Designed miniproteins, single chains, continued (5). Designs and how they scored, part 81

Each design is a single chain, and the fold is of that chain. pLDDT is the mean over its residues in the fold that is shown.

## One batch from the design tools (miniprotein)

Design m18803
Fold by ESMFold2-Fast:
Structure m18803 (fold): chain A 70 residues (1-70)
Amino acid sequence: MLEEVRERVRELLADPSVSPREAFAAAAQHAARLADNDVAKTAEAVLAARRAVEELTGEPLDAVVGGLDP
């Protein structure tokens, strides 16, 4: 699951028309679908998507997606 979410971010960010914010949102929705019955797994997958965006862009997610920090 976590690796699938990271791969989804990588695939989305390979398309220059897809923004990092869109990639993160799509990967988070994919994670929620895979873990719909487990809140903790969904949270871990969302964090994995965040980290994947940060690794691939070289920027903190908050800077890349415009202040996405709870």
Scores: mean pLDDT 68

Design m18804
Fold by ESMFold2-Fast:
Structure m18804 (fold): chain A 79 residues (1-79)
Amino acid sequence: AEAARQAVRDAFETGAIYAEKGDGEKASYWAQAAADLARAHPDVPPEVAELAEKGSQYAKEGNYKEAADWFRKAAEVAR
């Protein structure tokens, strides 16, 4: 059970790193991967997918600081 939450956290941390580097496409990819994992595993809080979508949207808009902040918030919720 913990493995699913850890995978979601790792995906968000990876997305935040790419956002901090200004790679919005890779940041969005990892946020989407985290959202898909969260939806597939009922032990992950349901709000995690919505936080991932919000971070992905900021990354697509080029707002990389906000994207990274939202990805890190989502990782905290997935604990």
Scores: mean pLDDT 79

Design m18805
Fold by ESMFold2-Fast:
Structure m18805 (fold): chain A 61 residues (1-61)
Amino acid sequence: MTPREKQLASQFEGMSKEQLEKALETLEKIVAELKADPSAHPSSVAYMEELVEVLKKKLEE
């Protein structure tokens, strides 16, 4: 992981695999809603997509 990815992953430290999977499902829904919203800021979409990728990498450990 990059230092940035490690910082983002720190928000999920101490979570069980089941909690991480639920967080991933929630974040993927948020990303889909933001992408469907024409008023959504591009940086907010990018941030949530980074969280999804970091969480996926953490689940593959």
Scores: mean pLDDT 77

Design m18806
Fold by ESMFold2-Fast:
Structure m18806 (fold): chain A 70 residues (1-70)
Amino acid sequence: MTDEEILKRVEELEKKADEARAQGRYDESLNLYAEAITLLSQITGLSEEERQRRLDHYAARMAELEAAKA
């Protein structure tokens, strides 16, 4: 799988995670964000700045979900 294909898959997982969050499916949303982060780690051609921006975004969403579950 190319970096471009992995990035597209990451973006698809992000959309699914956002949908699950909006529907109150917090555990599913958390799992989807975690999967997106795992796939993002497989991309070697991504700039450090772009990688960090995406990781920060997912981390923030996951923190919001954990707070909502508490």
Scores: mean pLDDT 82

Design m18807
Fold by ESMFold2-Fast:
Structure m18807 (fold): chain A 86 residues (1-86)
Amino acid sequence: MITVKVNGKELKEDEVLEVDRKVTIEARSEDQPAVVNLVDAEGNVLDSFRVEPGKTVKKEYELPEGEYSIRVEAGDEIRDYPFKVV
C-alpha cells in the first residue's frame, strides 16, 4: 500500500487538495516499490522518484499556482491524486 501526503495532508483520488506554493510531497510504501511522478495540468512530468518498500521519501518544491497531480505507479496499478496550488 502506498500513502502520499502533500504538506502533511493525505491525498485522495476523488478530492482536490488546495495548498500554498511551497509544496512538500511525502510518499511511503509498505510492501512494494513505487514510482511517484509530479505532473502538471498539461501532463508534463516535472519530477519522478522511486520509493522502496518500507521507506518514506520526502521532497520539497516551489510550484506556481495551478493544477497538479501525483501519479503513483506500483506494480500494474496507476493512481492519480489531484491537488491545486493557490
Scores: mean pLDDT 84

Design m18808
Fold by ESMFold2-Fast:
Structure m18808 (fold): chain A 71 residues (1-71)
Amino acid sequence: SLEEKIKEFNEKKREIWKRLPTLSPEAQARIDEILDKAAEEMSKATSFEELFEINYKAYDELKRIIDEELA
């Protein structure tokens, strides 16, 4: 359900934020770029569903970068 996805997303978001300070400066710069892009897209969103989708995609990309850094 959407509620379960939101709960999972919030937990995933907290784990990502805990790892950010331990990443290389290069990885942190890439993450900042993704977050800036997501913020711009969110400014154009007209529904809660669009806002959620933008955030979900952004944090999915953050996880990919973290996974690449730790590989």
Scores: mean pLDDT 76

Design m18809
Fold by ESMFold2-Fast:
Structure m18809 (fold): chain A 100 residues (1-100)
Amino acid sequence: MYTVTITIETDASVPEEEQGKFHEEFLKRLVKALAENKIEARIVDVEVSKAANGGTKLTLTLEAPSLEEAEKAVEVAREVAEELKKETGIKFKLEVEIEE
């Protein structure tokens, strides 16, 4: 089993309500994209916290049965984040970690 940690940090200059909406839309689109692409990765935890830069951090923990499925989940997450960035103009930092 592989654990995928996806962290999205929004900039402190973005209004809190817009940060929350961005995180909610990201999660909704990610869940849909994982299902539509038949990716065997499951979201097991969702956490929202304050980032060290004064913004907001969304942390998603996923479990995947293989490194290949974990990497597919990461690719889809990056695509969803970039599309939302184009639509909203919201500045964010995306970090990903895969652990066995």
Scores: mean pLDDT 82

Design m18810
Fold by ESMFold2-Fast:
Structure m18810 (fold): chain A 93 residues (1-93)
Amino acid sequence: DPEKIKEQWELWKKYNDEPLLQKVLKLIEEGRLDEAVELALAAMREAGVAPEELAEWEELAANTTDDDVKAALALGMALLAVQQRRVEAALRR
């Protein structure tokens, strides 16, 4: 879906200097993929992602054995956590 690829690229350009994203990338570069997934899931919980959505991401991560897919999941979850925090902060102002 070209629109979703564009949306993810815009989020990456907007948030690529976020400390969470840098930490997740560092863990991926070091081959610590399970730790990258755990960090991203913890960030989603802290950001207030709905329990039902969080459970789906946890199940997907637990059932994923491919390293490239795990890395993509960790990055995607980290981007969602950053976006959720920023939306919540903006709505409170």
Scores: mean pLDDT 76

Design m18811
Fold by ESMFold2-Fast:
Structure m18811 (fold): chain A 73 residues (1-73)
Amino acid sequence: MSKEELEAEELAALAAMYASIAKLMASRGAPKEELEEILKKIEELKEEAAKTGNEEATRRVEEMVEEVRKLIE
């Protein structure tokens, strides 16, 4: 596994963890502001994943952005 592949996988895993935290927080009635902070972190991870050139990892992070966005809408 190259450093780029490892970084991309780490970014995707981090995005998945943040999305899971956001879902748990939403289920417990967390305010939108807290969910928006997590969404911002995942969007930053999406930009970093795109820089790695790994399309699969970038797509996975994008899915996590969409999942968290649904919780806020």
Scores: mean pLDDT 81

Design m18812
Fold by ESMFold2-Fast:
Structure m18812 (fold): chain A 108 residues (1-108)
Amino acid sequence: MDDYEEGLAYRKKGDFESAAKYFEKAVEATGDYRAQVNLGLSYLALGDFSSAEEAFQKALQDQEATDLLLLRGLMTQDMELIQVALNAARKIGNQRTVENLEDVARVL
């Protein structure tokens, strides 16, 4: 099983510490935005908002990551996710992503 699949398996079990370790390896191996998003989500579940914000800053360099985070925030109604993603978008100066996340926060 690859590192990304192992990370998903640990996340499903609620073991976010192990999930983060495997997603870190997946990010190092591929740099894939999906691994970066899932790493940020794992840090968020652990209450490590600073590491989550940094992971989302890296993920949000990819437009597909923005769409994934917006859809997940809407579907889960997760205000912590939206707030951390919003902080990340502000740090990288991505005004369009900031506006989209503020719109999502307004309707939740």
Scores: mean pLDDT 82

Design m18813
Fold by ESMFold2-Fast:
Structure m18813 (fold): chain A 100 residues (1-100)
Amino acid sequence: MVPTLEEVREKFEELLKKAEPYVSEELKKRLIETFEELMRLIEKLPEEVKNQVLIELDKMLETALEQLDAAKTPLEVENVVRRLIRELEDMIKDLKELLE
């Protein structure tokens, strides 16, 4: 099943809401800016590539949500967010190489 851009944004908003009380404003801003950069790149992709990237991003967000639900401390929440940012940055890098 291919998620829509709107469904992916909705999952990200849920994730952001769960993480927000436990992370710094700087880390929250970095997460939002990284996600928005990725979404802008996805919108420029050919349909078939876009669908594959949306499936992968949806799985990545779902995994992060599960990890947040399992987190017991603010530090564990911060670590989940930092890992997600790295995974999003890696996806951005791969997409930029594909678009060149």
Scores: mean pLDDT 86

Design m18814
Fold by ESMFold2-Fast:
Formats: sequence, C-alpha cells, structure tokens
Structure m18814 (fold): chain A 81 residues (1-81)
Amino acid sequence: SMKEEIYERLLEWLEKHLPEFSKEEREFLAKKSAELIMEEVEKHGLDEKTQKEVLEKYLELAERDGFISDLHIREAIEEVL
C-alpha cells in the first residue's frame, strides 16, 4: 500500500540522517509521520502519482532542513499543487 511505501522510505531516511535515534524511536517516528502524510494527501483527494510527488518533495525538504516536521508536509503539498 502507499502508506507502507511511505513508512519504508521514511524509515530508510531516518536510518541514514538520524542514526542517533534508537531503532524503536525511528520505527515509531516513521509510522506516525507516514500516518500524518496519508491523512493530508487523502484530505486533498490526491491520486497515487501526486501522492508520490508529495513524498519526494517532503523528503527533499526534510534533507534541506536536517529534520522531519509536520510543516514539511504542508509545504510539500503547496509546492506540488
């Protein structure tokens, strides 16, 4: 599912950029962030292709700032739409 794809990509990003977090902390953060991203893309009625573009933009913004944030979800949607 798209939620599982988002979760796996977030987990990979966290392992690469925030290795100081424990495995359990990374898994929890990836799960919560994936749920929040899915809520926002579903709220906007975005198709699967656009959902993937939002995920790519979200990860780009997270890498730019060196952290993940709920604000990056809103910024990614605004930039893709």
Scores: mean pLDDT 85

Design m18815
Fold by ESMFold2-Fast:
Structure m18815 (fold): chain A 77 residues (1-77)
Amino acid sequence: SLSKEERSEAIKEAAEKLVEKGEISEEEAKELVKLLSGKSVEEINEILDELLKDNRKAGNALEVRKEVGGLAVAKRL
């Protein structure tokens, strides 16, 4: 399982990548990090599932899920 700090770093990295791609603003990235920061993996997945229901936010939710999931897989090794 990922630590709280490792999850926060993964979320921040995903948000930074979305800003670099021009998908979201820096302010939107800060709000996304704030929304997900300090949450359990279960709570993060619930929030991302809600974002996936919004076509405009689905891509953002998938990027965050990929980054957090990738870190979780690496941690198992």
Scores: mean pLDDT 68

Design m18816
Fold by ESMFold2-Fast:
Structure m18816 (fold): chain A 88 residues (1-88)
Amino acid sequence: EREERRRRAERAIELAEEALEAAKEDEKVSKLVEEAIEALRRARESDLEEAERLIEEALELLAKALQEAREKGLGEAAVKLGEAAKVL
């Protein structure tokens, strides 16, 4: 379980970093994605209960970033953000 959770978090971080690169010129989307990546990095190092809370926090941030990206027409970022959330 811990290793599976870690692998999912690592994959989600990779996808979120790709989304961050695609959205790097948008301050709002970039900030939300950076906060989600930080939560996922903390989740990798945390106990199960705290990791679950941090993953939920990251999912909320990714969903918010995805909505903003779609509203702004950032198609590549939106796809990667959706993929990151799906992996978690």
Scores: mean pLDDT 83

Design m18817
Fold by ESMFold2-Fast:
Structure m18817 (fold): chain A 80 residues (1-80)
Amino acid sequence: MSAAQQAAAIDAQIAALKADLKAGKISVDQALAQLDALAAQVAALRDATGDTATATRLEASIGVLEIYAIMLEKEEEAKK
């Protein structure tokens, strides 16, 4: 698998995870665990390729979804 194919695979996993989280198919805890695994894959890709621009973009996508997951958890804990 090329570096570009690895980056595309990570992008696809982020998109699938976002869709599953928005659909309520996975818990916040499950989403955070999968995002940790994806962050490790991005770090490995950066180390292997030196492509910091691609790694930064993927890390930003992961970070946005992590914030979303944390906000969902906080809303679930809040009495309404």
Scores: mean pLDDT 80

Design m18818
Fold by ESMFold2-Fast:
Structure m18818 (fold): chain A 86 residues (1-86)
Amino acid sequence: MEETKKEIINLLKSAKKLLEEAKKEKDPLMREVNIAMAIIALSVALKIAKKNNLPAAPLIEEAIRAAAAGDLDRAIKLIEEAIKTL
């Protein structure tokens, strides 16, 4: 299960980086692309977390909702909390 946790952590770190880049992005279209890519990474992480009954799953779900709502700061914090539960 160590490999599974590493895979989820890598996806969560990638999503966090994309959201941090979206916060700095001045082009609205590129900002939305970075958010969409982050949501894709979070969705893959969520699927793996649910399949393995990991406590990170509900935090990843909340992070997806926050990112979709444009609340990037909340999404980043939820990603950090999800990583801590792994």
Scores: mean pLDDT 88

Design m18819
Fold by ESMFold2-Fast:
Structure m18819 (fold): chain A 91 residues (1-91)
Amino acid sequence: GAEELAREGLRDGQIAVEAGKEALEDPNASLAQGIGAALRGIGAVTQGWLAIRMYEEGKGSEEAKRLGEEAIRLGQEGVKLGLEAIKKAAK
């Protein structure tokens, strides 16, 4: 349901941020590592957005909305860090 989707999004967002930070801090990080972090962040944003949409349609709890909003925030941070890592690796 919406709560499960929001929890999956939250987990993916947390992993995306961690992966993006690791890629950005590693002088030997590959372009692929930055891409991976960005794609996972996009996944987290999508899952969070869908969870919020389900809440708006009466198919999810307020907790699903809250967790979905957090998933979007973390996913966006993961995308940002992943893109910064891509730019660093491409130079």
Scores: mean pLDDT 86

Design m18820
Fold by ESMFold2-Fast:
Structure m18820 (fold): chain A 77 residues (1-77)
Amino acid sequence: ALELAERALRLAELAGEALDRGAPKEEVETAVRAARELYRQAEEALSRETDPEVKARTQELLARARELIREVEERLR
């Protein structure tokens, strides 16, 4: 769960950075799609997580990734 959430956040950050430097829309959309897929996998893994500290940390990372994905998708419209 945690590792997937960290990867989702990193891809969301990279998508935002690509948008900021004027990368092609297709490049940004590819990064956002990858971030969303990792986010989905992390949520599924989180539902099976029993360690409360790992759950809390994963939820924090997913919240940050969710916000970045939303911002990037809004800027692509």
Scores: mean pLDDT 81

Design m18821
Fold by ESMFold2-Fast:
Structure m18821 (fold): chain A 83 residues (1-83)
Amino acid sequence: EKELKKRQQELLSKAIGHIIALMGSVVQAELESKRNKELSDKALAEGERHYDLTLRYSDELERLGDTETARSLRRSADRVKSV
């Protein structure tokens, strides 16, 4: 039970880190869009990886009973990806 809360906090921290990395990848892709298409495409691919990891950590949080946090993380990741 104490281990459950610790695991939920670990997953939340990792998911937040990936959302921040996703945001950075989106910004980098936009900055590179006019200079180097290959670097822009690579940044988008890295963003997809961080998005997928965020969803996976959110799914695990939901499985552990933290449905509200999981839903919030998915919504945040979708919003960042759509900007």
Scores: mean pLDDT 83

Design m18822
Fold by ESMFold2-Fast:
Structure m18822 (fold): chain A 79 residues (1-79)
Amino acid sequence: MTLLERLQRAPPEERDALIDEIVAKLPTESPEDKEMVRRLLRLEIERGAFLTDEQAAKELGVSPERVRRLRALLDEAVS
């Protein structure tokens, strides 16, 4: 089971701790990238599903290219 699958199945009390663990593993020192990944993960948990890059971009107020970059960082952190 991946860390993302664990996050999706986690009770609310464990979600913030798992998000913090994922963000800490991101291969970036950018506080902006770390905060955007945190917002993306919280958003997908609240929706109960993964969003498309276009849907996530609209909700976060960024470009789909930015979302793709954030997802690439996330994939490296959880693999």
Scores: mean pLDDT 78

Design m18823
Fold by ESMFold2-Fast:
Structure m18823 (fold): chain A 78 residues (1-78)
Amino acid sequence: SSDLEQAVKNIEAGNFEAAAKSISKITRPIKELSKEALEAEMALAVALSQKDAKAALDHLRRLAEELGLEVPEIPEVA
């Protein structure tokens, strides 16, 4: 998803507000998120508000996995 790719790039660039907008475009059309996806989305929102890029990328990876999205470009936090 182009929105997911933009979210990753914005988190890496420190543009947390722009990342949050990209993430909302991914989740907004989904009426029923799984418990796991909802927990990942909530944790991601907290990480973005705290400007924690590593935590945000970890939670975004989990959210993408729970939504079945292919994002090979999400960087691994070393």
Scores: mean pLDDT 76

Design m18824
Fold by ESMFold2-Fast:
Structure m18824 (fold): chain A 79 residues (1-79)
Amino acid sequence: MKEEAREELERLLDRVMAEAARLAAKGTREDLLKEMELTMVAMGLAVALRYLDKLSPEEARELVRELRERVERTLREVA
C-alpha cells in the first residue's frame, strides 16, 4: 500500500526538518554543517515522495525501509 509508505516518508521528512530547524537556532559552524547534512537528506526524501507513485507497493516498502535506516543513521551522527 503506497499510502502507508507515503505517510512514513512524510513523518521522516518532518523529523529531519524539525532537527534541522533546531540546529539552525544554535548558529555555530558545527551546527551549520549538521544542518546542511539534514537538509540534503530532506531533499532526498522529497524526491523519494515524488518517485513513490512510479513504484510497486513492494518497491515502495523497500525504499521506505532503506530511507528510514539512512535517516536514523544521519540523526545519530548529528546528535
Scores: mean pLDDT 82

Design m18825
Fold by ESMFold2-Fast:
Structure m18825 (fold): chain A 69 residues (1-69)
Amino acid sequence: MSLLEAAKRAVDALVQSGLITPEQGEQAKAALEAAKPTSVDEIVAALRSVPGVGDFAVRAVRTAVNGLL
């Protein structure tokens, strides 16, 4: 899978866990698509640009990295 697809799946997992709202998840995935990240650091930067997703971006990154490895 691409790094973007892994990151989007991590965001979906956060929404399903109730850690972020569906609206925040949608905004996070839109930010990821706009940024077109090529690294884990770029994923974190894109997610941190979405209000209220700061702490959950770390979990999304960890999930994405774990899924990629």
Scores: mean pLDDT 71

Design m18826
Fold by ESMFold2-Fast:
Structure m18826 (fold): chain A 80 residues (1-80)
Amino acid sequence: SLSNEELAERLGIPKETVEKLEREIDESLTRMRRAILVIELYHTEDPEERARLREELRRLGVSDEELEEMLAEVERLYAK
């Protein structure tokens, strides 16, 4: 992978700007990954797969309370 120093050199911008952009990208990717996993969990009926997805969400910093709130939101979107 490219270091912040190499990326800054290639883009012609300060290293500090690259570090800020990387943090913003990482935060956006983490939010997107959490959303995808919650949707997968909502559509999953297999207990072993559900346990795996819940553990992955915990590793991404989602509390059990936040997860229940996110699942309720997904349910609201798909409920008829």
Scores: mean pLDDT 79

Design m18827
Fold by ESMFold2-Fast:
Formats: structure tokens, sequence, C-alpha cells
Structure m18827 (fold): chain A 72 residues (1-72)
């Protein structure tokens, strides 16, 4: 389950990066900041360290919080 949760989180983050890159509605500054946040999350998720479901949720939760701050 933890491995499946991690794999899904990685795909979700990668998909978000692609969507942001192709967006016509986001400002260039918002795109840069959001991609930076998502790339940081991706690095944490792809680390060689084994992650628990709780740790994965913590990473994604923090990422969501940062993205909301950029959009506010």
Amino acid sequence: EAEEVREKAIKDVEGAIEWIRSSETLSEEQKKKMIEVLEEALEKLKSEKELSVEEIHEITGETQRKLKEILS
C-alpha cells in the first residue's frame, strides 16, 4: 500500500507539473513558484528512503499548502 500510495503521489505531482507548464491562465511567476514547490515534493517522494503512508501524506499536504499560498 505505501509503495502504491507513493507511486500515485509521484504521478500526481508529475501530472501537475505538466499541467502548470502548459497553462495559459497562470502568470509566469506563479508557474515558476508552483513548479519549484512540486519539484521539491517530487525529489522527496523519489528519495532512496523508504516512505510510510503517513510520510507521503505529510509531503503532499505540505505541498498543497504551499500551492494555495502561491495562488492566494
Scores: mean pLDDT 81

Design m18828
Fold by ESMFold2-Fast:
Structure m18828 (fold): chain A 59 residues (1-59)
Amino acid sequence: MLADLSREELNQRLVRADKDGSGVLTREQLRAAGFSDEELEDLGETISVSDLYQRWLEL
């Protein structure tokens, strides 16, 4: 689960999902990187890497 990931593991998954280096991720890119649909529901359809880190800071 995303909430169980360390900051290092989260960073690795975000780097893997952001294959084009745009800093903006879609649900499809995150799903391909191993994130579940349940985890992605809270994140929305598209999200920046910065917004993902901010959401983790609020968890």
Scores: mean pLDDT 65

Design m18829
Fold by ESMFold2-Fast:
Structure m18829 (fold): chain A 87 residues (1-87)
Amino acid sequence: SIEEIEKEILRFLHEALARISDPEKADALVALVSAAWKRIVEALEAGDKEKAKEIVRELARELKAQFPELAGLADEFERRVIELIEK
């Protein structure tokens, strides 16, 4: 459900923000995730699960590129969110 996916995104943000000490990096992380979440919701509301999964994979790739310290957390996030979309 959209609710379960939102909960997973909030869990990821909570854990990721605890690992980032730079306020500018924290703002960039929140902006990146928020923009992707809006697109994921739009895809899910349109019934396009494949597009939603594509956006999640793109987000995880961009997270690892911009925040390499979060790579493991981003991989777990991608796996968990894709599993929730496929339900």
Scores: mean pLDDT 88

Design m18830
Fold by ESMFold2-Fast:
Structure m18830 (fold): chain A 70 residues (1-70)
Amino acid sequence: SSYSYVELNAKGEVVKAVNDENDSQKIEVGQKVPLPSASNLKLERKDGVVTIGTGSVDGESVDGLSLPSG
């Protein structure tokens, strides 16, 4: 199983990142993500499933989202 988490500010910049130990590309604080921006997004990937929320992680998306490489 794998787990990673990214928290974005209102500008789409990474303010918090947790990378899986097996990730070859790490997401870093300060990186800008090329995703449609809603304010204060939180993105969680667990076992290939990505969840998106604002203020808290809610909803679920199976594939289709690109997290930035570190």
Scores: mean pLDDT 56

Design m18831
Fold by ESMFold2-Fast:
Structure m18831 (fold): chain A 64 residues (1-64)
Amino acid sequence: HHMKELQEKLQRLDEAYEQAKELVRQGDYVGAHELLSQEAERAGTDPTVVQRTLEYMRELTRLG
């Protein structure tokens, strides 16, 4: 495992999630999902990244 690279990817995903929550609060559900999806695509297919992305997507859907 590349721990440093994984931590950086997770941090960017966490930051994208915070921005996505703000977009949901403004009523921009499409923008919120697009932002999180783009960052997840950049982060790649690490199982930890995929799991966190799915959790964040579920939370965004619950908030809307």
Scores: mean pLDDT 79

Design m18832
Fold by ESMFold2-Fast:
Structure m18832 (fold): chain A 82 residues (1-82)
Amino acid sequence: NPVEVLRATLKSLNVPYPLFEQARDLLLIYLSENPLSEATKEKLSNFLDSKNASPEVKTIALALFEVARGNTEQAVSILSSL
């Protein structure tokens, strides 16, 4: 389960749960208007910047985007930058 893997990784890196919730909410807002595609990853990054997301929230949101795309290994790699 990608969500369980992501949650375990966040716990091992001592990432506070509220940052995960904020990242998830911002990603859900983005995905309501934009498709899950390789071409939209840079646009997602810019969207997160426009919402004044912290570096931690941005990193978590980008990792969640990769989980949603089925790229769990890449998501773990992104989270390791925290």
Scores: mean pLDDT 79

Design m18833
Fold by ESMFold2-Fast:
Structure m18833 (fold): chain A 61 residues (1-61)
Amino acid sequence: MTDEEIRRTAEEIAQMLRDAGRVSDEEAEVLRQEVYDSMRRLDADRETLERMVRLVRQAVG
């Protein structure tokens, strides 16, 4: 994945989390883990997945 694709996907995921309503940091972490596990099943490399999780975390707060 390109850096641009990673940023776009991370923002879309962050928007989904915001649209789901205001969640606690613990609930946000659970949602991030679920998204991480889903992306891992897509056979993306670990570095790319960790970058995605980091961007989602920054976008959500």
Scores: mean pLDDT 66

Design m18834
Fold by ESMFold2-Fast:
Structure m18834 (fold): chain A 54 residues (1-54)
Amino acid sequence: GGRDATITIIYKDGSKETITVPISRAQSVINQILKDKGGSYRQVGPNHFEVYVY
């Protein structure tokens, strides 16, 4: 969709999972992952985020 965000989740073992959410939901989804699992995130493009989970 025209305003979707891609979130790539990178796990401690090096495995990756990609999810697509509306851009308006991206920050809340990232915050939930960080609350549940810890780690950090960065924005790597206009609608692309990486979450590093430990």
Scores: mean pLDDT 82

Design m18835
Fold by ESMFold2-Fast:
Structure m18835 (fold): chain A 55 residues (1-55)
Amino acid sequence: KRAAVLFLEDGTAYVIPESDLDIPAADMEVGKTVMARNPLDGKMYQARVLEIFDA
């Protein structure tokens, strides 16, 4: 699975794999704030889940 997330630190949005989210897929929900790995530097930041892709 993949999720579109909005990083709260800088307001950037990315589509990232669920493995880069610090939360189980079963607990992932649109509008939830989670820790996510930013693809630019590989560090974990607070992000809001915008959309979940079940593919």
Scores: mean pLDDT 76

Design m18836
Fold by ESMFold2-Fast:
Structure m18836 (fold): chain A 100 residues (1-100)
Amino acid sequence: SSLLEELKKLLEELEKLLEEMIERMDAGQQPSEELVERVLELLERILELAKELLPDDTASIAALERALQVFRANRENPEQMLLAVAHALSVARDILAKLE
């Protein structure tokens, strides 16, 4: 499925961006605005794909929606943004496992 391949690629990119966020924060730096915007775009697209691929998995969809809400609400709190991304990645990996 082309949507399944898209989901895999988005998860690989999100994991790399999560690692970059951790590395920057460990260096005492904040994530850049460009990094934050790209993460937001990935989270929004992953949610869209989850709704298309597993529309009946309301619990996973709600968890992704919650992670997005937390990320959007906490742009001035890098630790909370990081936790939201990590939770979204975990949920999206569970969705991918259900599709394979």
Scores: mean pLDDT 88

Design m18837
Fold by ESMFold2-Fast:
Structure m18837 (fold): chain A 89 residues (1-89)
Amino acid sequence: SKSTEDRIKLAEDNEESGKNNEQLIKEYEKLSVGELKASKFNGSYNYSLAGMLYASALGDLERANELFEKGMEIDELGDKAIEEKEKKE
C-alpha cells in the first residue's frame, strides 16, 4: 500500500540521516559541544526509528536489530566525542 511505501521511505531516510550524524560525530573536532549533543541525539533517534519502521513495515527483525545496535553505538561514540571536545574547549 502507499502507506507501507511511505513508511519504507521514512525508514531509508532515517537510516541515511543516522549515517550522516554518525559521520559528523566521527569528525567531532569540526563541531561545537552543542552540535555534538544534537548529532548524538538525532543520530541515535534516526537509527532507532529506522529499525522500528523496518520491523513494522517489512517484518525485517534482523535489519531492525542491526539499526538498534547502531543507535546504541552512536550514543557511546557521541559521549566520547563530547568528553574529548569539553576537555579542549
Scores: mean pLDDT 87

Design m18838
Fold by ESMFold2-Fast:
Structure m18838 (fold): chain A 65 residues (1-65)
Amino acid sequence: SKGEELYEKYILGTLGSLEELAAQFKGKSKDEIVAELRKNFPELAKKWSDEEFEEIAEFLLEKSK
């Protein structure tokens, strides 16, 4: 998916394991995940579009379940 591709290209190896990141977002909505990513990783907020944040949030939401 687009979200998986963006995760692998920009996040993998920078934010810990996928399992650790997914666990952090367990039980959160897509909007909450987007807000948390923007808040904690402001450099990504400068580089990514709103659509790219939505795609990654959706991928992480699926992995957090």
Scores: mean pLDDT 72

